# Designed miniproteins, single chains, part 50

Each design is a single chain, and the fold is of that chain. pLDDT is the mean over its residues in the fold that is shown.

## One batch from the design tools (miniprotein)

Design m1731
Fold by ESMFold2-Fast:
Structure m1731 (fold): chain A 92 residues (1-92)
Amino acid sequence: KEEVIERLQEIIEKLPDDAVTAKSLLEQAITLLRKEEVDLDGVKAVLIQIVNALRDHGILSDEEADELIKRIRAATNYEELLQVLDELLSKL
């Protein structure tokens, strides 16, 4: 959980200043993770929106975005989401 927040913060730092939508969604995901009641499905939904925003901004290709979304949907815990975020960071 804490490690997911750290990866999201790293992604925000690596994104260009004009990636406003993706940065806003990343901050939303961090806010969700910091709540006492953590909804994994809610976090996954925001992460899918982030990947789509990065695709729309031209940071991710259609193929890269589709693969990341597939992995996010398949994730059953935060450890699996961390692996997806590590792959995303490697593409930035």
Scores: mean pLDDT 79

Design m1732
Fold by ESMFold2-Fast:
Parts: structure tokens; C-alpha cells; sequence
Structure m1732 (fold): chain A 91 residues (1-91)
């Protein structure tokens, strides 16, 4: 935790989500797997931000997860909508 900052948490979340979306676009993972992995990134990043007492970073990570999930609504509508609802509940 000594090397985690709000900026580094947000950057790691962005990089992780971008990586997951790229794997999905290349057909390496299913859309359902992509939703699950983005959900895991949201959970881990939110817990890290809360540990630093930074609620603004929790909100920004939640927004990133919602934006990513919206890109998955066509191929995994139920899973993507659940992720959007879960992310909104954390904000």
C-alpha cells in the first residue's frame, strides 16, 4: 500500500479496463468474461481507494466501469447492466 496513490489507482483501473476490452475485441475472452473482469477491477480499485480515504477516486473508477460496461451491453446485456447497477451502488 505504501506506493499506492489515488492517481496510481485510477491509472491502474484505466489500464486494466482497456486491456480487458482489447482482449474482448480480439475475441480472446467472451463478453461475459470481460464484464466479470471489469467488475473485479472496480471492486479492487474501490477497496484500495477507500483504504486511502479517497472517495473521489471511488467515483471516478465507478464511472470508468460504467462506460466500459455500456460498450458490452449489445453482446452481454444482462451481465453489463448488472455491472452498471453495481458500479452506481458504489458511487
Amino acid sequence: YANLTPDSILQLARDGIDFVLEQYKEGIISPEAAVRLIGDILDQSSHAAIALNDFDTVKEVGKLAIEAARKLLKDAPEEAQKLIDDARGKI
Scores: mean pLDDT 83

Design m1733
Fold by ESMFold2-Fast:
Structure m1733 (fold): chain A 90 residues (1-90)
Amino acid sequence: MEEVEEARREAVRHAEAAARAYAAGDMETAQEHDKKALEAIEKVGELGGEEEARRALAEAQKVVARVLAEAGLISEEEAEAVIARIEALL
């Protein structure tokens, strides 16, 4: 579980960094962090299986929605709707 938890933390960290870079208009940095987030989610799946990968993806997506709402790129209402939809699929 330690390696799965580390990979999950990496996925969330990189997803947050990607969303913040995107909000700042730094597309190159956003793409690099997005790639690392996806690689970390793949690693979660390899180590912990599809359900753990799905949870990691859900955590990452929720963080992205919150960051984009904070930056004003989507509304708070849209972010809440996205998070609710993600939670419903878990």
Scores: mean pLDDT 84

Design m1734
Fold by ESMFold2-Fast:
Parts: structure tokens; sequence; C-alpha cells
Structure m1734 (fold): chain A 70 residues (1-70)
């Protein structure tokens, strides 16, 4: 299910930092914070993170394709 906008922003920032640095601890911290502070189920947090990783990867690939100058 869709999380609150604040929780989604935390996950999006963690995904961005992970993709920039390769440091998985950003994802781990975000997941733990969501579970502890927002009461999100671990499975739900994991599913959202997976979806955000896919979406961010697609966004970056699309941006790069546009910059290649079709």
Amino acid sequence: MELSPEAMKILEEAVRKYMETGDKSYLDKAMEELVKKYGVKESDAAAVITGLLLRESVRRNLEELEKLGE
C-alpha cells in the first residue's frame, strides 16, 4: 500500500543516496525508521523500497537516454 508522503520522501531520499554512493546502510536505516517510527510492516517497507529502486533505476535510464540525444 502507499505510505504517507513523509514516509515516502524518507525512502526516496534513501534510495537516491544508495544509488549515488552504493552504500546499502541508507536503505537499512530508512527501513528501520519506517518500521519503528511509522509502524510500517517490514514486508511492506521492503516492497516499497523494491518498487522505489525500480522506479529510480527507470528514471535514471530514461534521463540518460534523453541526454544521449535521439
Scores: mean pLDDT 74

Design m1735
Fold by ESMFold2-Fast:
Structure m1735 (fold): chain A 83 residues (1-83)
Amino acid sequence: GMAEAEREVRLAEEAAKEYKEYKAITDKTNDRKAALKYTGAAIRAIGSALTVSLLYRQGRASEEQLRRAQEAAAEAGIHVEPL
């Protein structure tokens, strides 16, 4: 079912939001802790987006879910292509 893909899309979107927030803090304050946080958020966004791409190839995710995951990964600085 598409429930697994929806969970992964939400995780990617949440991670992308964290990435943007902590990157903005790092850019303004040169905070090393914030830099570690946005790096971790980027890795999580990429991982979840790749999972959605795999689920899409298996027919277990919609085109809309794939697009949302790709947009989240792009906000974290990485483009995820369909597998």
Scores: mean pLDDT 77

Design m1736
Fold by ESMFold2-Fast:
Structure m1736 (fold): chain A 65 residues (1-65)
Amino acid sequence: PPLQGTSPEASQVVSDQVTKLYNEGKLTQDQVMQLGDQIDDLADQVGTVTAQQAQQLVDQTLQQA
């Protein structure tokens, strides 16, 4: 699971929103993979990804082209 190293709240935010957005076609499989990779990379740097950081990454992924 690429979301290892997140806080429980951050994990819930990512899981809920990413699943919803992916199911609605607003996130591609590519974007979901990139988001997971970014969260994993951030966790490696800071130790634990917060809910705020997870939310920002989801929002950024949606906002980008």
Scores: mean pLDDT 71

Design m1737
Fold by ESMFold2-Fast:
Structure m1737 (fold): chain A 80 residues (1-80)
Amino acid sequence: SEKEKLKEELEKAVKEAREAAEKSPSDGIRRWALEQIERLEKEAREALEKGDLEKAKKYIESIKSLTELTKMLSESHRAQ
């Protein structure tokens, strides 16, 4: 079902976002990103439980965007 596909996509997006956050050399970026991931994951799961698939898709999209932003910020501040 569409809901099951979105649930799997959410789980993958959250995993990738957390991995990007944990690999950041900056404590500030890690804390900020993990807080945003937790909030967006909760909102996405609540949307899925209520059957609001459009809202769930938007939150999953936001998590994916957050992953890319986290990677960009981390690269800008990475020490060798």
Scores: mean pLDDT 85

Design m1738
Fold by ESMFold2-Fast:
Structure m1738 (fold): chain A 92 residues (1-92)
Amino acid sequence: SEEEREKLREIAEKYLKDLQTLIENGEFSDENIDKLRQKYIEEVKKELGEEAAKRFQERLDAIRYMADTLIAIGDEVDKELEERRKKLEELR
């Protein structure tokens, strides 16, 4: 429903704001992220029920996987750029 979507949006926006606060405070760790996830999964469960909470958890898991993939790609790109820099230095 529209009301369910709006409530989910509010909870998701709170989650993202708290996540940003963890980053700004230098507290961005797996333990702190998991505690934050559990807090908001429970909030969704309380406000919208078990099935909505399960879907929210599945979406957070998918986002985590995507984020981990992007980080891995970034590390590979950084390595390639460094290797290219070293090759250019050898030609000078």
Scores: mean pLDDT 77

Design m1739
Fold by ESMFold2-Fast:
Structure m1739 (fold): chain A 60 residues (1-60)
Amino acid sequence: KNRVFSDEERAQIQAIAQQLRDQKVYPDASSVELSLISTLILEGKDPDLSDEEIQEWLSS
């Protein structure tokens, strides 16, 4: 992904965050944390992350 967030990229981040929230993957995560995870998924190289990697990124 490019490093400039367009309206389309922002919509995708919102959609990913909503999907994570709907599936209760991180029931204790705040909206901010879900946005960060969604951003990492879009800019990160692999959305198929281990629980430990996701937790590490949440802590960052």
Scores: mean pLDDT 62

Design m1740
Fold by ESMFold2-Fast:
Structure m1740 (fold): chain A 98 residues (1-98)
Amino acid sequence: MEEEARRVAREIGDAIRDKLVAFAEKHLPPEELGYGRAVADAAGNAAVEIFDPERSKLYFEAMEAAAARLGEKGPEIVKLSREGLDQARAAVEQVRAR
């Protein structure tokens, strides 16, 4: 069960990272791409580390700090990141309930 839950968290973390990188490359100006990728990496890592509240919290805070460096699309990428993390939590709880 624990192994399966960790695998699911990792898969969702990778999916979040890929989705956010694609969003950044499509919607952010070149000057903001570095921060957009930092948001993607931090959000993905927060999902992977969902079982370690202290580490997950640090990655979530890093994600918000990077997002604060973005312009108009900052709130949108944060929203997508939060939605992804909510999906990771729900999926992990479903695995653990089995």
Scores: mean pLDDT 82

Design m1741
Fold by ESMFold2-Fast:
Structure m1741 (fold): chain A 74 residues (1-74)
Amino acid sequence: SERREYLLQLLSKKGRELEEKLGTSPEAQKIIQEVLEKMRRLAEELDAQGASKEEIEEELDKFLKEELEKIEKE
């Protein structure tokens, strides 16, 4: 439960960061939802592998940066 709560809070924080970068238009919301779904799956996989909270946050930060670069390049 604690672990799940932490991951949900972390994903909520990442969602806010994406909203600040991309805005709140319907198009931005679709992109944000797709990126958050990918981050959720990554976080769950890392958690299953026994990664620490800090390691999960670092990997999500790296993933977010890479995904934003892909969105800009299309």
Scores: mean pLDDT 80

Design m1742
Fold by ESMFold2-Fast:
Structure m1742 (fold): chain A 78 residues (1-78)
Amino acid sequence: MITEDDFYSKLTDEEKAELEKYAAEVAAALGDTSTPREEKIAKIQEYKDLVVEIAEKRGDEEGKALIEETAKEAIERM
């Protein structure tokens, strides 16, 4: 059992900086009413793919499953 916070606490400073960049892009797209739904979904997928890559490098199967489910839920709510 791993929380998102537990996953993020294990990240390197470089991985955190890259994730913060993608998270900012997702937040900007979601906060912009002129951004098409497809573009918002694309930003969420880009962020998810990066987190999945990091989880795979670590062998963190729980973290990978958690982020894939979180991204799916976020897209379904749009």
Scores: mean pLDDT 74

Design m1743
Fold by ESMFold2-Fast:
Structure m1743 (fold): chain A 82 residues (1-82)
Amino acid sequence: KEELEKKAKEYKELSDKYRQLMNDLNATRDKLSEEAKKAGEIDPEKAAELQKQRDEFTKQSNEASDKYAEYLLKAKKLEEEI
């Protein structure tokens, strides 16, 4: 029983780490989106490069979100078995 509680806590901590990573990546994505919008009126090529970088951070954020959900579900399942 104590081993399951410890494992659930570990999964919850991993979930929290991925949630924080997702938030940090989303903040960077939003900043790049604003910079792309500002650049787009002056330099369309620079805007396109910033949009490509934004899309990469969006992809990384989605991956972090998936891991957050995965570890949160694993933690909940273990808590239900305790």
Scores: mean pLDDT 83

Design m1744
Fold by ESMFold2-Fast:
Structure m1744 (fold): chain A 75 residues (1-75)
Amino acid sequence: EKEKDLELLKEARRIIEENKDDPDKALDEVKKLALEKKPSEETQKVLQKALAKVAKGDIEGALEILEEKIEELEE
Protein backbone atom coordinates (compact mmCIF):
# COMPACT_ATOMS: atom_id res chain seq x y z
CA GLU A 1 0.00 0.00 0.00
CA LYS A 2 1.45 3.36 -1.15
CA GLU A 3 0.73 5.33 2.05
CA LYS A 4 2.16 2.61 4.31
CA ASP A 5 5.30 2.26 2.16
CA LEU A 6 5.76 6.06 1.98
CA GLU A 7 5.56 6.42 5.78
CA LEU A 8 7.99 3.52 6.23
CA LEU A 9 10.52 5.08 3.81
CA LYS A 10 10.25 8.46 5.57
CA GLU A 11 10.78 6.80 8.97
CA ALA A 12 13.77 4.83 7.63
CA ARG A 13 15.26 8.09 6.29
CA ARG A 14 14.75 9.72 9.72
CA ILE A 15 16.39 6.78 11.53
CA ILE A 16 19.43 6.87 9.22
CA GLU A 17 19.75 10.68 9.52
CA GLU A 18 19.52 10.57 13.34
CA ASN A 19 22.01 7.68 13.56
CA LYS A 20 24.55 8.71 10.88
CA ASP A 21 27.33 8.45 13.52
CA ASP A 22 26.17 4.92 14.50
CA PRO A 23 25.47 2.94 11.30
CA ASP A 24 25.03 -0.37 13.19
CA LYS A 25 22.17 1.18 15.19
CA ALA A 26 20.64 2.60 11.99
CA LEU A 27 20.79 -0.86 10.37
CA ASP A 28 19.17 -2.57 13.38
CA GLU A 29 16.37 0.01 13.75
CA VAL A 30 15.47 0.02 10.03
CA LYS A 31 15.48 -3.80 9.91
CA LYS A 32 13.13 -3.91 12.93
CA LEU A 33 10.85 -1.32 11.30
CA ALA A 34 10.67 -3.32 8.04
CA LEU A 35 9.91 -6.57 9.91
CA GLU A 36 7.09 -4.86 11.87
CA LYS A 37 5.48 -2.95 8.98
CA LYS A 38 5.80 -5.60 6.20
CA PRO A 39 6.26 -3.21 3.23
CA SER A 40 5.68 -4.20 -0.41
CA GLU A 41 8.35 -6.30 -2.17
CA GLU A 42 9.45 -3.24 -4.19
CA THR A 43 9.87 -1.12 -1.04
CA GLN A 44 11.69 -4.00 0.71
CA LYS A 45 14.20 -4.07 -2.18
CA VAL A 46 14.72 -0.30 -1.91
CA LEU A 47 15.29 -0.63 1.85
CA GLN A 48 17.75 -3.52 1.34
CA LYS A 49 19.70 -1.42 -1.20
CA ALA A 50 19.81 1.56 1.19
CA LEU A 51 20.86 -0.66 4.12
CA ALA A 52 23.69 -2.11 1.99
CA LYS A 53 24.96 1.48 1.54
CA VAL A 54 24.72 2.15 5.30
CA ALA A 55 26.66 -1.09 5.99
CA LYS A 56 29.46 0.22 3.72
CA GLY A 57 29.49 3.59 5.52
CA ASP A 58 27.86 5.37 2.55
CA ILE A 59 25.20 7.24 4.53
CA GLU A 60 24.75 9.90 1.81
CA GLY A 61 24.15 7.19 -0.83
CA ALA A 62 21.63 5.43 1.42
CA LEU A 63 19.69 8.67 2.02
CA GLU A 64 19.72 9.43 -1.73
CA ILE A 65 18.18 6.02 -2.53
CA LEU A 66 15.40 6.57 0.04
CA GLU A 67 14.74 10.17 -1.06
CA GLU A 68 14.44 9.14 -4.74
CA LYS A 69 11.81 6.51 -3.87
CA ILE A 70 9.94 8.89 -1.55
CA GLU A 71 9.76 11.51 -4.34
CA GLU A 72 8.54 8.85 -6.80
CA LEU A 73 5.75 7.72 -4.45
CA GLU A 74 4.69 11.33 -3.68
CA GLU A 75 4.20 12.07 -7.41
Scores: mean pLDDT 81

Design m1745
Fold by ESMFold2-Fast:
Structure m1745 (fold): chain A 73 residues (1-73)
Amino acid sequence: MSPAELAAELRAAVAETEAKLEELIREHAKETGEDEEELRELAERELARYRALADLLAAGVPFEEALARLRAA
């Protein structure tokens, strides 16, 4: 799988997750007893990281290099 193909898959997954975000948060809060607002903040931070990863991959950065840059940020 090329970085561009992986970027496209990540972007599609992020968009699907964003569309279902409120339902996923509600279900997770019910299962874990965690606060929905805290879960939303965590989910938004993770989605932002996946978007950043997809952008690096779309720019032609190899997966391992892209991960290293995100860990350093």
Scores: mean pLDDT 78

Design m1746
Fold by ESMFold2-Fast:
Structure m1746 (fold): chain A 58 residues (1-58)
Amino acid sequence: SSRGEEIERRALAIIRANPDADWTRRNLAEALGISVGTLSRVIPPGALAQLQAWMRSR
């Protein structure tokens, strides 16, 4: 898979492990070891909150 797909899978795994954590762009990028800019290209700014809400709901 592409680097973007790899980053997305790792980000989703981190959020799934801690769905109730207060995930910000900065905190998630730091957990992944990448820049906020790189993360934003893979997961749009609005999508992070939506992903967390979705994961909490299941």
Scores: mean pLDDT 74

Design m1747
Fold by ESMFold2-Fast:
Structure m1747 (fold): chain A 101 residues (1-101)
Amino acid sequence: SQRLELTPDERYLRSNFNPYYLAWLALQGKVEYHPSWVAAARALEAALSPEQLRALRLISEAAAKGLSIDEILALLERELGRRFTRSDLLAFADLVASFFA
């Protein structure tokens, strides 16, 4: 189904993951971003397991592209071979936001 607007949970996901997404693009040399937020992204990446880091990057890109939560959950199951819940995504969004002041 086509959607013209994001749900509140999808807006929350985008808002919390977007600072990391922009910092990750800056780490790749694709954009310029605030040095403090790039440092926050490096600290977040260092705190995560390799699987959590892959999940972070997949969620950040998908949320930036406007994918629904159900589409993001399906993407994570396909790419990581594990099922995640909406609650898992929101908890991860809270963790990511805690690194960006």
Scores: mean pLDDT 84

Design m1748
Fold by ESMFold2-Fast:
Structure m1748 (fold): chain A 68 residues (1-68)
Amino acid sequence: MSRAEQRARVEELRAQVLADPRVSEEEKAAFTAAADRLLALLDDPSTSAEERQVYVGILEQEVRELRA
């Protein structure tokens, strides 16, 4: 997955969490902070493609847990 695809995926996950009325404001704030942290890592030229993919996977799991 490219950096652009990973950024698009993170923004999609953020939109899903922010649009879900079952997710608390505290959980939304925590997720937004985690997403911003990952976006910073995606912009870091020292991060490997493997590392970026692991972090995207972690956010995808968090979304599933928050929306379960």
Scores: mean pLDDT 79

Design m1749
Fold by ESMFold2-Fast:
Structure m1749 (fold): chain A 74 residues (1-74)
Amino acid sequence: MGLEASLELFKKKAKEAKEKGDKEEESMYLTGMGLVAFALGKYEEAVKYAEEALSLNPKNSFARELLERAKKKL
């Protein structure tokens, strides 16, 4: 199960980044979780992950693109 395995990996890595205070790395893994949600058709969840990723790193262009794409599906 590729997407489910990726989601669990990103959750683990996001927690590790949060524990070490690395906001840029946490933002990247939250974007990964949002991309998995988007691939599963969970667009509202993808929006929430993208917004959280941008709150941690406003310069995260991947999270910004994910947010725009997910909102367009709602």
Scores: mean pLDDT 85

Design m1750
Fold by ESMFold2-Fast:
Structure m1750 (fold): chain A 92 residues (1-92)
Amino acid sequence: SEEEELLERLLARLREVLRALGLSEADIERTLEAVRAALAPGRGVPEFTAALGELLARLEEAEAAGASPEELLRILDEGLQRLGDIAAAALA
């Protein structure tokens, strides 16, 4: 599905950013697993899919502009917080 493709693209970008920042592979995998679990309730929510696409577009624009790994992590942190809020709301 488009949502699964977008989520896997987001997680792949997060992996590369964390690796560029010097995290161990064990810490990267633990972080990605935690993110997957936190975002799982958002699946099937139209606002969640839209927010995923918006975050990926922001990351692509920042990367094209030469953003540092630290800058990309800030964008990811903000976007993941929003995605987490949407997922949490889906449980209410």
Scores: mean pLDDT 87

Design m1751
Fold by ESMFold2-Fast:
Structure m1751 (fold): chain A 78 residues (1-78)
Amino acid sequence: SLEAVEAAALRALLEAAARFDEETYRKIAHAVGVGLRAWERGGFEAGRAAAEATARDLGLSPEAVAFLREILDRMEAA
């Protein structure tokens, strides 16, 4: 359900807030939000593609991109 997906995303974002600096956290949160909106319209593949494209455009570090991918995997598993 979308509710389970959103809950998984929020839980993972709490971990991101503890792990990354504020600027990096905000970029991850923005990418996740873009992904969720795309997921609602076009399903998981559209959500993942939108989130990863947003992360690239925002210049997220490789470590932050890896964590974003982990968030997306947790969302798919929910």
Scores: mean pLDDT 86

Design m1752
Fold by ESMFold2-Fast:
Structure m1752 (fold): chain A 91 residues (1-91)
Amino acid sequence: DIERLAREMAEVAEQLAKVSDNPKVSEAARRVAEAAERLAQGDMSAYDELGDALGELDDHLPDETNPEAKELANRISELLSQISVLRSQQA
């Protein structure tokens, strides 16, 4: 369900924040983790905040040089796609 996927996203985003060599990517990833954790707790109002944080992350990803950080960002995008599909099925 959405809560499970959001929890996984929070964990992946926390890992991204730790491995990134770009402080703006690390900061955006922490905001993604915070919003995803709220969504995992059933706070659907966090969905818009998550979208904003993901937009900030995407803006700074082209400056990221760490391949592991890029893989974690790809995983976050994959999880967002899954959450969006589930949300559209329940809306």
Scores: mean pLDDT 82

Design m1753
Fold by ESMFold2-Fast:
Structure m1753 (fold): chain A 80 residues (1-80)
Amino acid sequence: SMEKKLLEEIIKALESLDKDGDGKVDPEEAAEVIKKILEKHGYKVSKKEILDTLKSLEDSSGKVDPSEAALAVLELVKSK
């Protein structure tokens, strides 16, 4: 489905941001990449909305899991 393809694309892009190999990404960098992917697929979502969503998922190190981030963002766009 389109949703599964979007989810996979976001996860792969976020995993490419993991420069230290800890399996986690910075919310600010993730929000920038996610916004570009969403715009490419025709969604109109602000960076602030994406970032606010990702910050709610931060672990004790201030980072987010790519899969959790992608799922939360997918729910955000479905609410539009």
Scores: mean pLDDT 81

Design m1754
Fold by ESMFold2-Fast:
Structure m1754 (fold): chain A 87 residues (1-87)
Amino acid sequence: MKEYLEKAKELAEKLGVSLEEVKEFVKLGEERDGEKVAELVKRLSKGGLEATRLLSLAVIYLKLGTPETEEEGQRILEELERLLAEE
C-alpha cells in the first residue's frame, strides 16, 4: 500500500506533476464535475495528457484496495514507466 504511493510520486515528478494534483484530479473525476476536471487536466497535461491520465487511473485502482484493482494499478504504473523510459 505505502510503496505504491512512492512509485506514483516518482512518476508524477518525472511528468512534472505533483502527487497532490493527481489526487485532486482523481477526486474531481469521482465527483463528475466536468468543468473543474477539464481545468485541472489542462494544468496536469504538462507532461502529456495520456501519461497524466494513466498515472491518475493507476492511483484510483491502487486506492480501491482489492487484489484485482491493485494488480491492474500496478500494471498501469509499469506501462507508464516503460513509456517514459522509451522517451
Scores: mean pLDDT 61

Design m1755
Fold by ESMFold2-Fast:
Structure m1755 (fold): chain A 60 residues (1-60)
Amino acid sequence: IDPVLAAVAHELGLSVEEARALARELEGASPQEIQEALRRRGIDLSPRQAASAVAAVLAA
């Protein structure tokens, strides 16, 4: 879903390709693991929001 992918990538401060690469790396990770990986990149989301963002990128 290109509009959702573009919106999520923009929200994360990443390019579409960077968002896809990160989502693939985090595929199968727990919501807490996803949140921690995003925090290391300066992105402060709840575990639920972080998991939803990665799931949206993977679905696109």
Scores: mean pLDDT 77

Design m1756
Fold by ESMFold2-Fast:
Order: C-alpha cells, then structure tokens, then sequence
Structure m1756 (fold): chain A 81 residues (1-81)
C-alpha cells in the first residue's frame, strides 16, 4: 500500500539520520554537510505530510522524525560553540 511504502521510506530516513549523527559525532562530516542534509530531510517530510494529509499513521511517523530532526539541529548548533 501507499501507506506501507511511505512508512518504509520514513524508516529508511530515520536510519540515514542515525548514521549521519554518528558520522557528525565522529567528526567525519561537517556541520554544513549536516545542515544541508537536514534541510533536504525537512523538505521531503513537508512534501510527504502534504501527500499523506489524511493518513494518521504517516502523519504520526512524520511528527516523530520532525522531532528527531529538531534535536539533531540543536546538537549541531551546540557543537559549533
């Protein structure tokens, strides 16, 4: 189903974000590269939120990932001090 495919894409995004966070903590990617990746992720989530506006399961999963993106963005800002 479209819902199952959307949820699978969101699961992949979560895994990609976890790997990016690990690489950032290890100093293997720059803050700029992380910000660019987070901006793309936010844009993708915004498009998916619009496409699945009437799908509560997808909306809930997007909200979880938006919270994770916000936490990662704050971590990046803190690391630049």
Amino acid sequence: SATAEALAQLDTLEADLAELERLFEEGKVSAEEVREALARAKAGLAQMRKAFADDPAVQARIAELEARLAAFEEKVKEAEK
Scores: mean pLDDT 88

Design m1757
Fold by ESMFold2-Fast:
Structure m1757 (fold): chain A 91 residues (1-91)
Amino acid sequence: MEEIEKLLEKFEELEKRARELIEKLKEYAKENPELKEEVNKKILEAEISIGIARILVGLGLLLNDPSLLEKAIEILEKAIKELEEFLKENM
């Protein structure tokens, strides 16, 4: 389905963005060791969200259900927003 292909492409772009933000947080933790625990918690929350989103993508592809890919995209968009807000407040 063309709809699923477009949603999958959007998901892949968002996962790449989330991974880039996680790498920025890892570098920030190296420079600010006093915030390492808080940063590690944010990274863990983001990685859990990515994991859940990837499971939903897998299920959506298996079941040919675009609503599961849409939910996966929403989870990643929320995770990206939380990571970007954390970086803006602390950098």
Scores: mean pLDDT 85

Design m1758
Fold by ESMFold2-Fast:
Structure m1758 (fold): chain A 66 residues (1-66)
Amino acid sequence: SLSDADKVTIARAALHEAENLEDKSPEKIQQAIEVLEEQREAVRDIDPELAERIEKVIEKLKESLK
């Protein structure tokens, strides 16, 4: 099982990748949203500020699909 520190590290890496997407295709954006939704839930009780940052990026990515 992953430690809380490992979960935060993974979530931060996923957030960084989503903020710096090289491929902005709808398929890649949708994959990034799915990863971020899982990571938000994983860190919600560990790092609520990180979870809030992830939520804001999810909202921006969803807007880009319209």
Scores: mean pLDDT 85

Design m1759
Fold by ESMFold2-Fast:
Structure m1759 (fold): chain A 82 residues (1-82)
Amino acid sequence: SKLLEQVKELLLQLVNSKDKEEQEKLLAEIEELVKTLSPEELQQLLESVKILLDIMKEQKTFSDFVIKLVEKLKARIEERLA
């Protein structure tokens, strides 16, 4: 899915950003796109986000702020699948 790939690209931009305002804007863009994903695409995105969070927490090089933004995204995806 082109839409799913776009969301993944935005997620990588969010994680690699050093600017808090940019990170919050990227999350908002991702959340809007998440509203348009199919249940199958949401499930695939959820698996990708879970793997990303595990990597981020293991490496300990990411700010608590960006980890919380990715955790918020995970919660939004789980809410939409419920």
Scores: mean pLDDT 87

Design m1760
Fold by ESMFold2-Fast:
Structure m1760 (fold): chain A 114 residues (1-114)
Amino acid sequence: SVKERGEKLAKEAEEEYKNRKFSEEELEVLKEIDELLGKLAELIRKIQPDPELLQELLELLTELIINQDLEKLKKAKELLKEFVEKLEDPSVTQEEFNELLKELNEKLKEIIKE
């Protein structure tokens, strides 16, 4: 299930996080990403987006966390924040959620490639 895949990716990211030496600045960015993911989980539960797009998001975020590029993490955090803020509009439909999620995933792929 999407939930089981998300929980597995979150645990893998947490284990990598726990075993790595991160700078204080990297830890601050990761904390902000974690808070945004908490908000996103509530929105996912309410609106139920496409599970394939959600799986792709979790895989891309895991890759960014593992890569330890602070500038890429900062860019990813900003994109995730803008995405969550757009979804906080109570009028957002499942279709709009899926469109915004697809746009986020494409932008995250661009960050990873740079």
Scores: mean pLDDT 79

Design m1761
Fold by ESMFold2-Fast:
Structure m1761 (fold): chain A 83 residues (1-83)
Amino acid sequence: SAEELAEKAVELANLGGKYIEEGRKAIEEGSDPTYATALAILGIGYQTEGLILSDQALKQGGNKEAQEKAKKAKEGSLKGKPV
């Protein structure tokens, strides 16, 4: 359903944004670049999945709550930030 897709999209966008943020902090704090890069790659992967699911949720034209969640997930995924 559109609601299930929207909820999963929010979860993935949020998780991805957190990993990207942790990777950014790791670089700024002078941590191992390999570790920071691994976190960023994981984050990008989750956000890519979140973006795909958010677009699918929007296409299904579910209720207003589902559409609002999907829009937030899409914005978070595109900006590399948690939602």
Scores: mean pLDDT 82

Design m1762
Fold by ESMFold2-Fast:
Structure m1762 (fold): chain A 68 residues (1-68)
Amino acid sequence: SRERAVARIVDLFLRDPEAIDRFLALPEEEREAAAVEILQAAGITPEGSREEQLEMVREAVRRARERL
């Protein structure tokens, strides 16, 4: 599920908070590719549109920052 995927990405960012800073430092055009890499690193098979994948990562960044 999308919620489970977002939770896994949050856990990844909590283990490596510097990954958030690296993602946010990227130019907008590179963030789609980075989102796929982050999903794969979190053990998630990329599903849905590229926009949905990017939004899942953005949501996870926001949630992780609230917990740090």
Scores: mean pLDDT 82

Design m1763
Fold by ESMFold2-Fast:
Structure m1763 (fold): chain A 81 residues (1-81)
Amino acid sequence: SDQEIARQVAVKLAVLTVRLAEAWFAHERFGEISEEQLKRLEEIMKRAMEEVKKLIEEGKYEEALKVLERTLAEIEEILAR
């Protein structure tokens, strides 16, 4: 159902938010991540959030979920390399 897919979208959004918060803490508390690297992650997140918002407004929940999965993979790749 649309409600079930929307719930999955919310869960993926929460995961992205947690990962960004972890990166922010690493920067602020330990200096392990540069300001430039953090800004890049924030930019990627912001762009993905705006696209997801548009897709949700258009009722394209499955497409929104795919955008979130792709964004999660991109962030994980950047953090691993």
Scores: mean pLDDT 79

Design m1764
Fold by ESMFold2-Fast:
Structure m1764 (fold): chain A 82 residues (1-82)
Amino acid sequence: KPTEEEFEREVAQALLLITAGILKIDGFSKAAEIVREAAPEITDLEKASRLVIEVLRQTDNASSEEEAAKKVKEIVDKVLKE
């Protein structure tokens, strides 16, 4: 069946899509889209986990879609540069 690498990729993708879903429920549709678009480029489970934690932490106190989107884009850009 799936290799360990394939399984980790699937879990990473699931975590990122769940995070996008949470952002959408919180009213941050722009931030959710940024996570969704970046998800295929983040295949490492450790990177995905760190991104999820940081995104949820930073958006917990965001007062607007624009603020949330800005914070999420900064986090995504940082992870993608690694």
Scores: mean pLDDT 82

Design m1765
Fold by ESMFold2-Fast:
Structure m1765 (fold): chain A 113 residues (1-113)
Amino acid sequence: SLEEEARALREEARRLFRELAEQLPVPVAVGLELRAIGLSLDYRDNPEALLAQLQATIARLRARTPSPRELAEAVALVLAGLDLALDPSLPEETRQRLLDAARELLALVREAL
């Protein structure tokens, strides 16, 4: 189901975020954790804007080798997308599109590691 896949990807994304955070200065890592939480809250009423950011980040990661900070920022967007994909108040089509984009972005992060 969508919920089962989204939860599994969210657990994986949290593990990757922790691993990437270990490569960053503590203030940067903390800032990115807070940003991940803030992104899902900020985009709850505008999930299309988050979807656009996910797609733009996918395009950037396909174009060049990302830094550890850029990978951590990408995982923060994946976490926000998965949080919205798990929100039952959003239309199922929107939740599926967020899940699909988050899955693609997370796969690119894994390939870059």
Scores: mean pLDDT 84

